# Designed miniproteins, single chains, continued (4), part 113

Each design is a single chain, and the fold is of that chain. pLDDT is the mean over its residues in the fold that is shown.

## One batch from the design tools (miniprotein)

Design m15909
Fold by ESMFold2-Fast:
Structure m15909 (fold): chain A 78 residues (1-78)
Amino acid sequence: SAALNAFLADPSNLGRLLATLSELGRQSPDGVISRGALVAALSRRLGLSPATASELVALLVKHGLLRESADGRSYSLL
């Protein structure tokens, strides 16, 4: 989306994203987070709509920064 592309074009937002993923990994039991909790955390911490945060999650899975569970309901933070 245009909103996701604009977010990713700013290097400061990439730093904030990586810091957020690192913090969520430290706070998540066994490094696993539910889809709902992940989308809510990215939306809140990065100032994204839930729809844009969901698009970001799909992009992070595609690029190997998250591993999606077989049922698509949770993610392992790498």
Scores: mean pLDDT 84

Design m15910
Fold by ESMFold2-Fast:
Structure m15910 (fold): chain A 85 residues (1-85)
Amino acid sequence: SKAEAAAKFIDRVAESMRKRYEETGDEVTGKVLELIEKAREALKNGDFDKALEYAQEAIKLAEENGDGGSKMAAEMVRDLIEEAK
């Protein structure tokens, strides 16, 4: 399904962010990653609205902390959720 395909792409985004978090120890990256993982679980449960809420929280957190890389990752997750509708 579209949701299954989107969840697999989100897994790849999360994997990339987890490696960055492991390398840097950056707390903002870790919190954004946690929100992306919550968005993925909501998407797998068919809760598109909740998945988008988590993605938007991740974007806002990254933006407020000047983390352009995490913001880009969270925006990609948002777009994947929107495309899976």
Scores: mean pLDDT 86

Design m15911
Fold by ESMFold2-Fast:
Structure m15911 (fold): chain A 83 residues (1-83)
Amino acid sequence: MKARELAEKARQAAKDGNTEEAVKYFNEAIKVAEKTDPKMAEAFRLIAEAAKKGNTKQAASAASLLVSGDYEGAIRAAENGVK
């Protein structure tokens, strides 16, 4: 729940092109998720890496998939942003 709220804030920052703000919120979401849902935490790590590389469009798309419950789709989209 708190991880999802942080992911929505990160997604909005990524859509606005605010890479530093997006990475900050994704890192906070990772810390919340890693204690309860390791799969969600892994997806957030890949999304944060895509955002760090400046691929904010891919990061935002992956975050939208993750928030909708498509963890596999989110991981694939984030991996495309890391390449």
Scores: mean pLDDT 78

Design m15912
Fold by ESMFold2-Fast:
Structure m15912 (fold): chain A 70 residues (1-70)
Amino acid sequence: NMRLNGEMYYLLAKTFLERGDYERAIRYAVFAGMQGNVDGAIDILTQVLKTAPPSLQPRVQRALDFVRRL
């Protein structure tokens, strides 16, 4: 179920973001977007972009650009 999968991945991304696990937060946010939760994916990735170390910022920006065109 695409809708259920998108919500599940969004909740996983949010959990990893709250724990400071930025790489997993990015991964699950992208999965949420691919499963139709584009708004949730953008929300998480935007929060990661503000707080992630500089080394991850190019990856976060690429993920944002990807989910915005879904």
Scores: mean pLDDT 86

Design m15913
Fold by ESMFold2-Fast:
Structure m15913 (fold): chain A 74 residues (1-74)
Amino acid sequence: MEEEKKRAIEAAKGAAEIRALVHDNPLAQRYADSIIAGTAASHPEFRDEIVKAARDAYEEALKKINEEKQKKLS
């Protein structure tokens, strides 16, 4: 159970990070959303934790992407 929870959270985080990278591509973004939703649906015991981890990872990834874009200000 602990291993399944960790794997589900990591899968959702990975999908959320990809979602951030493809933020300008709505189709790819929806595909990433489907992975997060599917992961949460397959693990209802950890659904809230999976969704929260995905949201947190998405926001953190977007912040890093914006900081890198700021660094390329030339």
Scores: mean pLDDT 78

Design m15914
Fold by ESMFold2-Fast:
Structure m15914 (fold): chain A 115 residues (1-115)
Amino acid sequence: MRISDLTDELLAEADGIFFVGVDLEKEFPDPEALKKKIRELMAQGKVVVNLNVEASPMAVELGIFVAVLDDPADIARRIAALIRQAGVRRPLIIFGPGVAAQRDEIEATLARLLA
């Protein structure tokens, strides 16, 4: 995944950004630029969360790590709970390689939970 895939237009419209199955240090060529961007989004009052099975050092440092099981239903329930708890109205969900095979199932379950 590239930082350029996170366009300012998409980020401006979203009030919550969810990195699902993304290793922030491995998936981006410039982790320091990503860290700066995440801090800027959080300073704007946006919710930023990294949902993963294992904690990344950057996600822990930023306070955005949420542990999930390697289960699409657990992932979808955690995203839905965070959306409701934080009052997120326009979520942007970014699926990484760690959940690529489960993406459709996560999206379908999340749609049912948020209906």
Scores: mean pLDDT 79

Design m15915
Fold by ESMFold2-Fast:
Structure m15915 (fold): chain A 61 residues (1-61)
Amino acid sequence: MMDEARKRLEELKKEAIEAIEKGDQISADYYISMMRMVGWVYGLEEYEEELLKEIEEFKKK
């Protein structure tokens, strides 16, 4: 049941990282906002925080 929501969060993480690589902070912020909404709707806030941490680690490269 939550497997599809977790896959959606992974896809949004990928989109956010691609936007960051392109220097498109507006799109990156939009995808991060969508991740927060998905985490809230499906009760996956812990998994969402893990993926957001991965985005932050990517920014530190």
Scores: mean pLDDT 79

Design m15916
Fold by ESMFold2-Fast:
Structure m15916 (fold): chain A 90 residues (1-90)
Amino acid sequence: ARLPHELPEAEAATLRVGDRVYVLEYDIEKDKYVVVEGVIEEIRTGPSGERFFLVRYADGTERVVGRDYIARTREEAEKKAEIANEYYKK
């Protein structure tokens, strides 16, 4: 089932290495999810067939994220961050 802030599975399936994406990252100082721009470096498959994306940020940091923490556009990512912040606040 689709969680409130998840990228749809069909849309996640179209992501490719080299794509610029927007990641939801938890900022401990702000105590909320924020949007960070990055580039997909690798796509990996988990034991259940779920795709994971290794994303490189502008500062050289790499993070592995699932479809629940990734979006194609900044606007979509900011909307998902809003939903995630409300969802995890509860």
Scores: mean pLDDT 73

Design m15917
Fold by ESMFold2-Fast:
Structure m15917 (fold): chain A 60 residues (1-60)
Amino acid sequence: EVPPEQLGIVEYITRHRLSNNKDPFSGEPLPEDPTLIARSPGEVVSWLEMLPFMDEPYVP
């Protein structure tokens, strides 16, 4: 099971992969299994802090 500190990243990367198939940090293609994505603790913390913005309504 994914540690709580990584759940947001894993979920968001999975959703983003289904739509764009790209890593939001580098713009490179995501691996087939998002659990294979390694992130620094700083990136994980930063990502978790950004989750509210990323989950906000996107008005096209």
Scores: mean pLDDT 52

Design m15918
Fold by ESMFold2-Fast:
Structure m15918 (fold): chain A 96 residues (1-96)
Amino acid sequence: NKKKIEELLKKAREYVLKSIGYIILGVGYEIDGDIDQAIKSYDEAIYYLQQAIDYLKQAKSLSEDKKLQEELDKQIEDLQQQIKRIQERKDKLKQQ
């Protein structure tokens, strides 16, 4: 099932790239003072990061390679920390 793992990892990467686009868009809206659009863009970024995590978890479950499982766990933790930072940024914007 190596090919299915590769396909899942590719999807995870694509979703991370989509999330980066929405983070950039959200920052742009913050600079313009469009708080509602900034929050909406950050919600999309969180959504795509969560989809990426789900694909990484699926790839991990299909792999018997302990080294790959450890690398995927680290990537999942890094993406979860990114989600937390975006959520904290959204909460600060909602207080305006």
Scores: mean pLDDT 90

Design m15919
Fold by ESMFold2-Fast:
Structure m15919 (fold): chain A 58 residues (1-58)
Amino acid sequence: MAPVSDAGKAAMVKTANKLMNEEGASPEDAALATLKALEKLGPDASEKELYEEAKKIL
């Protein structure tokens, strides 16, 4: 698997943290939702796109 971009890695971390802080998700649920959003949107997805998709998955 090709590595995600630096922007993608940063977006994943920020998305998981935002889900934990804004939606009250557990670290495990936030991480899983973020990974599923990334799988659906692709490795170059923005933080906003990952957050919106991850919220739908939670």
Scores: mean pLDDT 75

Design m15920
Fold by ESMFold2-Fast:
Structure m15920 (fold): chain A 66 residues (1-66)
Amino acid sequence: MPSVDRLKAFLIELGSNVVEPEHIEDLKRRVALSDEMIAAADKDGDGVLDEAELKRLSQLLAGVDR
């Protein structure tokens, strides 16, 4: 089940606010994200999730918590 808490735990373990393409597979597995969620957050399609894109991902995850 994807959640903001799982995303925070992953970012703490990385020690970074940027997720490189090599780490996207681990992010998907550990936070239980779909390809659609990653695509929605990665606006530029460069395979890197910057701080602003990670904030967008967090908002998407919070939106399903109704």
Scores: mean pLDDT 73

Design m15921
Fold by ESMFold2-Fast:
Structure m15921 (fold): chain A 89 residues (1-89)
Amino acid sequence: EKAALLARLAAEAAAALAALDEYRAELGEEAAERLRRLLEELRRAAEAGDVEATVEALVELLRFQAELAGREVSDEKAEEFKKALLEKL
């Protein structure tokens, strides 16, 4: 099911990119452009079938979402998330 999961993540990232203008209205231009770059990296890694790169992109996206909520994710916590996700895939 790894290939099916990566295909789903790629499709979800592509859908989010297509809806990015809606996020721009809520987040502002700078945050929307950062989100766009993170979603593009996720889509590309997932489309390439690169599990490790996909996990890396997912963790960076999660960190960005935490920053938007006014919370910080440490490098140590980010590495824990990467290891946990790699174990599940």
Scores: mean pLDDT 78

Design m15922
Fold by ESMFold2-Fast:
Structure m15922 (fold): chain A 69 residues (1-69)
Amino acid sequence: SVEQQLLEEELDFYRNKLTDVPGVGPALAQKIIDYVEEHGPINSVEELTEIPGVGPVKAEKILKARGQD
């Protein structure tokens, strides 16, 4: 489905490129991946900030890097 394809594209980004985002280390990247795998795709800054260790500035950088602005 389209939803499954979007989720896989998002997870591919997180697995391969998330640590390239300033302020995101391997531990935080893994927390984000775990959250997406458990709760589904993240579509907003507000959803990203639900993850412990992700503040609004980091969330905006992650979404911008993904091209989801």
Scores: mean pLDDT 73

Design m15923
Fold by ESMFold2-Fast:
Structure m15923 (fold): chain A 76 residues (1-76)
Amino acid sequence: DLLEKLKKEEEEFLEEIREIAEKVGPEEARKLLEEYYEKKKKLLEEKGAQPEFFERLEKLKEKALKIIEEIEKEQK
């Protein structure tokens, strides 16, 4: 199931973002997110992915940014 695989990859990425933000720093987590987002977006464009995949990527970015922001506020 492609959707289940994608969901697992998204969950693993969000966990990595949280861990980096908490243990290394929110700026490092933002850099990781930016690199991941640009790479993934380019791959989706090159493969002619359905609009749903771009929408999922945008939501993933939003969730990751929220995690980073919450951790940053706790450290401030």
Scores: mean pLDDT 82

Design m15924
Fold by ESMFold2-Fast:
Structure m15924 (fold): chain A 65 residues (1-65)
Amino acid sequence: KVLSPEEQEVMKRMEELTREALSRTTDLAVREQILAAAKEASDRIFAGEDPEEVLREFEERLREI
């Protein structure tokens, strides 16, 4: 699937948030949770879900980890 410009910007923001979250922890279990959340969010964007809603929920998930 070719991503729209909006989807590409959201993907870029999610990558930035993922890198920042991973930089804050060396705990392997926490890192696994961060990477799993990022994969789920990415899969949802490629499935055609609303990118802004996916980003909002991803940000919320990262705050809980």
Scores: mean pLDDT 82

Design m15925
Fold by ESMFold2-Fast:
Structure m15925 (fold): chain A 100 residues (1-100)
Amino acid sequence: SMEEVEKKIKELDKIAREAAEKMKGASEEEARKILDEFIERASKVLELSEEEKKRIRERAMAVFDAALAAGKSPEEAGLEALKLAVTLMQEILERRYKEE
């Protein structure tokens, strides 16, 4: 339902804001842990399959690694990876909403 989609979007936004706050001053190890915890928690809220969760994790970690390789801080890399994970999760919700 629309109400269930709205509730899931609000909860995703809350979890994402909490993860973004934790990224402040994070080390590489801490940023990776924050991303993993975010993906696990958000995947449960959104009822993602293990395959969907794995693909989001792989893509988010690839963005994180690329950002670090480009000379960005772990905080900056973590925020970019978090933004991608949120975007992918929102796309999954939008597809589910439009399915008959």
Scores: mean pLDDT 87

Design m15926
Fold by ESMFold2-Fast:
Structure m15926 (fold): chain A 84 residues (1-84)
Amino acid sequence: RELLSRTIGLVLAASGSTAFAEVMRERGSDLSLVRENVEDAIRLGEKAIETARKLVEIDPEAGRSLLERAERAVEEARRLLEEL
């Protein structure tokens, strides 16, 4: 889904993954590297869920919004991993 794609894209871009994206494009997309990236995204999403749960205690509205988004992103990433 769009939100998951955007979130992963922004995280990868912010971590300086532009060169990695170019290499993957040139090499024809090694599936094992895609799998590793999805696994890393799931781990990052799980940490975001933990942060959102703590935020719910401080700012319930913002925390609930982040929690829902993080949970959906992790679920979609896990489905993608199962297809890989």
Scores: mean pLDDT 64

Design m15927
Fold by ESMFold2-Fast:
Structure m15927 (fold): chain A 75 residues (1-75)
Amino acid sequence: MIEEILAAGEKLPLSETEKRIFRLRVEEKKTLAEIAKELGLSTSTVVNHMTRVNKKLAEAGVIPEISKARISKAA
């Protein structure tokens, strides 16, 4: 459930930007491109932050499983 996932994220030593990206991804189910546009970041920057968040979740014993197999072929 979203509330439990957010609580797990709050226990992790995430940066301010990582917490914002994680919240937008989990609560609002925004794509990485939409999050990048909303935060004024590049898509590559958002992808890097999400990779770090997922790694921190895995290291904390939380399985970072995204059952979303959407491939956005943006160059």
Scores: mean pLDDT 67

Design m15928
Fold by ESMFold2-Fast:
Formats: C-alpha cells, structure tokens, sequence
Structure m15928 (fold): chain A 85 residues (1-85)
C-alpha cells in the first residue's frame, strides 16, 4: 500500500511538471514518512484502526481533490490491512 501511495504522489508531481529526479526524491521521502506512520498505527487497537479507516473513507468522499481522495482511500486500505494482521 505505501508503495502505491508513493507512486501516486510521484505520478502527480510529474503531471504538474516537476522534474523526474525531484519527483522521485519526494516520493521516497513520502514512503519513509508513511512507513513511520504505519508503525505508529500498529500500536493502536484493532477497533481504533478500523475506526480510522472508516473516517479516512468519509474524508475521501468529502474531498474535492481527486488525488487527496485517492490517497485517503489508500490510507483506509492500509489501516484495514494492519487490523487484519
């Protein structure tokens, strides 16, 4: 999931005219940040993880930015995967 989120960010930056080298560096930084966030989320209870996943989906539906909405859906999927472990 984190890899897909990083790739989405990279593709978005490239579509905005950001140079490939800068887009790749930003995606790698996001990947590291998301990996750290995933480890923090694992310390939460299964119930809390599932509740956060539901809230992320609700925020995705309310978002007017399609990239933000997709990132929120991917975050919800990541939270559900953690809860199923």
Amino acid sequence: MIERMAELAREYLLSQGVPEEEAEAAAEELRKQLEKEREQLKTLSKEEQLKLAELALEEAEKSKNPVEAEMLRLKAEMLREIAEE
Scores: mean pLDDT 82

Design m15929
Fold by ESMFold2-Fast:
Structure m15929 (fold): chain A 62 residues (1-62)
Amino acid sequence: DPVLEALAQIAAAIEKKYGDVESARRLAKTLLDAGATPELVEKFLRDAGLSEEEVKRILEEL
């Protein structure tokens, strides 16, 4: 079932949050250092499955 498989992938991404947040932060910093806009970085982090609050926190820490 494609819908259940997609939900399982999203759940797995959320459960791996502990390791993935640090990788997402490093990616965000690299993109900003390369001249990407905050809006573009926000989109990439959201597409990676992060919540709006997590995206905001990562961007505020950089």
Scores: mean pLDDT 65

Design m15930
Fold by ESMFold2-Fast:
Structure m15930 (fold): chain A 74 residues (1-74)
Amino acid sequence: SMMELAKELARAAARWVAKHLHGASPEERERAIEALLATVVELLADVYGYEPSEEEKEELRRIIREVVDEEVAR
C-alpha cells in the first residue's frame, strides 16, 4: 500500500538523518523530526500523488521519532 511505502521511506530517511543527531538537544531532534516529516509528505504528494491524512501524518511522525531515538541511543 502507499502507506507501507511511506513508512519505509520515513524509516530510511530517519536512519540517515539520525546519524547527524548524536549530539543534538531534544529540541533540535524535534525540529529535525518535523522537517523530515514535512519532506516525506511533500515527496509523497509531488512524486506519488498521495496526500496523507492528519492521522497518517501522526503515524509517520511516531515512526520517525522512534527510529531517531533508537539510532541516537547507539
Scores: mean pLDDT 85

Design m15931
Fold by ESMFold2-Fast:
Order: sequence, then C-alpha cells, then structure tokens
Structure m15931 (fold): chain A 83 residues (1-83)
Amino acid sequence: MKISLEELKKKIEEYEEELLQMVRDGAPREEIEKRLEEIKKELKELIEKSSASEMEKTILLFRMLAVLTETYLLARQRERREK
C-alpha cells in the first residue's frame, strides 16, 4: 500500500521526537547513533514505497539527514558536558 506524503512527514516527526527524548533521558551517544542508523534505513524504505514524486522523496531524504545531523550534534554536545 502506498504511504502518503503527510504520513511520511508524521513518521519523520515521530522519529525526531523519539531521538530528542533519548537525548533528554541521557541515552549514551553510541545508543543514539545506533538508533539513528535504524531510523535512516526505515525511512529510506518508507520513502521508496511512498506515492511521493522522485523530487519529494529526495527532499524528504535531505530533511532526514538534517534531523540526523542535528540530533547527533546535540548528543555529542551532551557527552562533552559530561566529561
């Protein structure tokens, strides 16, 4: 079944909230990195299976990369403050 662009956007938002919650809960950087890789793979599959255009899929992939980068930087900043 095709997934709509709005459903993909909601999934991205859910993953972002999950990652931010992990940062707040003090999850170690390694755990966050592992979850980021899992989310990246899951979203690539969802995007490829969606009814979105090739250009929309590309934009969503870039948005996900931005979310991953932001969350990773936040996790590293927290780790540096713990040392």
Scores: mean pLDDT 71

Design m15932
Fold by ESMFold2-Fast:
Structure m15932 (fold): chain A 71 residues (1-71)
Amino acid sequence: ELKELYKKMAEAFEKGDIDKALELAEKIYYIRSGGDREVAQIGVAVLKSTIRTREHMLEESKRLREKAEKL
């Protein structure tokens, strides 16, 4: 379920488990792209360039929780 994946990704960022958060991001992007693995991998690469600091990770976690609530 997409909602549960967003929640788990947010929790991974909150815990500082970057590897787990990126694994979950790839799954989410794959689902949202309609099964396009290349688009999912590009999405993960873009996310990695964005989440350079702890503050950026926590901001992303907040956005993911908001997305989960809207689903």
Scores: mean pLDDT 82

Design m15933
Fold by ESMFold2-Fast:
Structure m15933 (fold): chain A 88 residues (1-88)
Amino acid sequence: MTKEDLLEELKKLLEEDESLTPEQKKKLLEIYSKLSLEELAYLLGNGYLVKGKYEEAAKYFILAGDEDSIELLKKLGLPEEVIEKLKK
């Protein structure tokens, strides 16, 4: 998965966020374009976490290398076996 793939996913999440103005969305995308792949993956993980999509969140937290967020998902009920499958 490339940095461009992660930016397109974040753009879609921002477009669905009715609480943000078009100007705020543009500024956030400019900030995101300067971030590393790991930082973008962390943002996507949190985006899916707030939507209750824990398996998708885990995929991005694994890509980000964020062990603390993966442990949080386990506490929220995501099975260890699902996490291990996503690491392969």
Scores: mean pLDDT 80

Design m15934
Fold by ESMFold2-Fast:
Structure m15934 (fold): chain A 100 residues (1-100)
Amino acid sequence: SFEERIETAKKLRKLFDEVNPILTENLYEKFEELVREAERSSHAEGVLAIVTTKLNPYALEVVDKVNKKVDKAELFKVVQDYLEEAISLVDEAMEEVKAY
């Protein structure tokens, strides 16, 4: 559900704070903008749900690797890949919102 995805994002924030707090702040700023756009348009909620659904597998992979205590350098690479994809998906969702 959407609530579960937001809860997963909150857990990732705590993990990212240990890896790179600056990247975590930038990611959440973009997500907050998407939430604001969704609140202004009922149609935007669908776009936000799609973005969070596509990111959820990557989020779960990060959590799984942390639980298995992989080394910090390996974790950092997975986090970087996740953030790059998250930023791209957020930008795509923002453009779709403008189309409605």
Scores: mean pLDDT 55

Design m15935
Fold by ESMFold2-Fast:
Structure m15935 (fold): chain A 105 residues (1-105)
Amino acid sequence: KLKQVLEELGKRKKELIDAGAGPALDALRDEVRARLLAAGASDEQAERLASASTNLASIAGAQTYDQLLKQGFSKDEALKKALAVAQEVAREETDRRIEHFRQQR
């Protein structure tokens, strides 16, 4: 069951990327990494956490994209809304990580 869930999430992520999300998700990862570095994370920490935050964001976006398509939204509308969800998830996760770094100082 878990393997099937991961395969389904992978397929949904691929569909989102094929719809044109790739460059936006790459830019989001770069934004998250830069913010973590500016907050005092090491290069290794920033890379790992940016990867994790962007992966979480891409899953949330892919789920939103699939749900909106099933509701009858156009691919363009679904992609736009899915990217907005992904950006929100990544930024909120990054803000939480930055606050944690500030508290450790």
Scores: mean pLDDT 81

Design m15936
Fold by ESMFold2-Fast:
Structure m15936 (fold): chain A 63 residues (1-63)
Amino acid sequence: SAEEHFAYGLKLFDQGKYAEAVVAFNEALALSDPNDPAQAALYEGAVVYRAAALVALGQPVVL
């Protein structure tokens, strides 16, 4: 579910796994309905944390 992917993304973010966190947040966004007010907080959270993870990566890095 969107909520599960968001929670997983937060766990990866806390571990410094920013590239993996971006993937998890993308899945959360894909599974959430932006027109559902009940999901607004999750959607906004995923957008903000995804942006933070991308900033933390600076330049895209692969392992």
Scores: mean pLDDT 77

Design m15937
Fold by ESMFold2-Fast:
Structure m15937 (fold): chain A 85 residues (1-85)
Amino acid sequence: SSNQQQQIQTQQFVVDLVKPYLTDEQLQELQQMIDNKVPFEELLKKIEELVPDIKIYIHQMSDTQDLVEIVLPDGRVFRLGLVKP
């Protein structure tokens, strides 16, 4: 479905965003999680474990929407809308 493709694209965007803070082996682990269709929340938890000083917040916006806020170790902030299935 289009929602599933959007979720995969969002997961890939987040992995690409944190790529500079990861080893090749850690990047491959995150890529395998995407390929295995691991829930986005589990992917975010793994990124927090692998990337020192990263902060990830999930804000409930509505019954069908969350806002994911990612604070990178360098202080840059990224916000992503996530639609619940």
Scores: mean pLDDT 80

Design m15938
Fold by ESMFold2-Fast:
Structure m15938 (fold): chain A 98 residues (1-98)
Amino acid sequence: AMEAIERGSELGKRVRERLLEAGVDKDDAALAAFAAFVAASRIPPASPEEVAEAVREAVLSEGERLAEKTGSEELREQAERNAEIAYRAALEAAEEME
């Protein structure tokens, strides 16, 4: 059965939709959705808090990497804001699925 993958896919979709509605750009929304998908597809599944933390860490790490590569402090600040929005969205979506 593909139950774990189906759970991850549904959570990822919900996280992406919430982030796009919150005004997060499509690249960060897709990254957050993928992190949520991976965490929720684990056996045993990650807790809502573990999903939210994985999402936050993914957005922060990519944003910091891009900011360092480009020298843009504004991108680092945007990554911090997007990571907190993503944490909240992922936590709420994961809790609603349980």
Scores: mean pLDDT 83

Design m15939
Fold by ESMFold2-Fast:
Structure m15939 (fold): chain A 95 residues (1-95)
Amino acid sequence: AADRAGEAAKEAAKSNTPVAIEKMRQAALDAQRAGPEESARAAENMAKYGKEGNTKAIGDAMGYAVQAWARAGPEAGKRALEAASKYSTPVPVAP
């Protein structure tokens, strides 16, 4: 799931199509269902490859994925938010 999320992010970064972005979101949800560690790895992969494309649409999709992963567990949430922050995707986090 994490590897698929990274590949989807690379594709979305290059094509910026709704279909590619939706595949990235689906991969993120699959990673969340797999568990906290997989969710954290998916977030890091998506941030890494999404940042290379630096598209706003990918950033927005990453923000929604991070919100879902934050609910998977404290470690997964922290790592997902840190990854999204590096991509400059706005994810509301209360202090």
Scores: mean pLDDT 60

Design m15940
Fold by ESMFold2-Fast:
Structure m15940 (fold): chain A 63 residues (1-63)
Amino acid sequence: SELEKKRKELLEKLNITEEQLRDMARFWLEVSTDPEIQALPEEEALEKALEDLIDNVFKSAVS
């Protein structure tokens, strides 16, 4: 999966653990203004936040 590859690259580049990445996703979920994420069940919202966080952090890290 492309998402899995991006996830591994982010963990390596940022020198963080998967647990730290999940903690970042939880924090982002709490402060997110995305109504789509807020409308999802908690489990699905966290997964969506993780995917969005990976994409946004990857873009920022490459820039």
Scores: mean pLDDT 69

Design m15941
Fold by ESMFold2-Fast:
Structure m15941 (fold): chain A 89 residues (1-89)
Amino acid sequence: DEKKKKVKEGAKKLAEWMKLTAEMARDTGRITNEQAARSFEGIADIAEKGAKAYGSEELKKLAELAKKAAKDIKENPKEKPKLVEFEIE
């Protein structure tokens, strides 16, 4: 099913964006924690909409993980963000 394959590709790209966001804030300091939190919230919104549109459990889990990452940063604004990894099979 080409549709399922494209949804999986989209989920992989969102997972890569999550990892890059954490790495940029955590390891390189290229973005602030506030910018990282906003990025994770954006990823969560896209993933949640995709999960509803396509019935994707992977996108639903990704949205929940992104929301948690944003919340963890907002609650700990002076700490390095945790590494966020989400593996798509």
Scores: mean pLDDT 78

Design m15942
Fold by ESMFold2-Fast:
Structure m15942 (fold): chain A 65 residues (1-65)
Amino acid sequence: SSHDVGLEVAVELAENGEAYVSKEEDIERIRALAEQFLNTHSEHRYRIEVEEDGENYKLTLVETS
């Protein structure tokens, strides 16, 4: 589910600063869920940048404050 992928992506971003998601996924929903997970469980403010990388989307964690 998008929720499960969003959580997995949030964990990967928190650990490694970047994550990859298949273009088969709803990327905007995954991004929104991952941002929600990251910001709900942190005192910091985060956003996720998305770029296309072949057959995948590359997501990058950015701290804004």
Scores: mean pLDDT 82

Design m15943
Fold by ESMFold2-Fast:
Structure m15943 (fold): chain A 83 residues (1-83)
Amino acid sequence: SLQKIVLEAADAAGIPLSLSDLLTELALLLETEASQEQLVAALQKLKPHVTKPQLNALLSLLQPKLSESQFTKLKQAAQQVFP
């Protein structure tokens, strides 16, 4: 499932398991092709707990697992929240 992919990628990026609920929310938004605004809101919840290098590692690990559309939307949302 995409949830498992996101959680495994987050663990590899050094993002703590205590954030699994927020990461699961992010995975569900990606799976359902949610809007960039919804992805921005989910990433804003992660921002106080995740460093920019950890987020960049997560994006790199997710890129080959997401569609081009999903990844582009996520990358744009990430650039807005982690400028």
Scores: mean pLDDT 87

Design m15944
Fold by ESMFold2-Fast:
Structure m15944 (fold): chain A 58 residues (1-58)
Amino acid sequence: SPVERLKLLVLLYEIMRGAEEFVAERTTDPALAAQNRAAAAQTGARIAELRRQIEAAE
């Protein structure tokens, strides 16, 4: 269903955000850390939008 597909996308974006956060916390490069923190925030915003779409569809 469309809702199940959106839930799968949320899971994939959560994995992506986790990877971005992992790089930000583990890298010795401050610029790469800042870039990945910003990327994680953007990924989080996309997760929030997908969650809104799920709520609207249920």
Scores: mean pLDDT 88

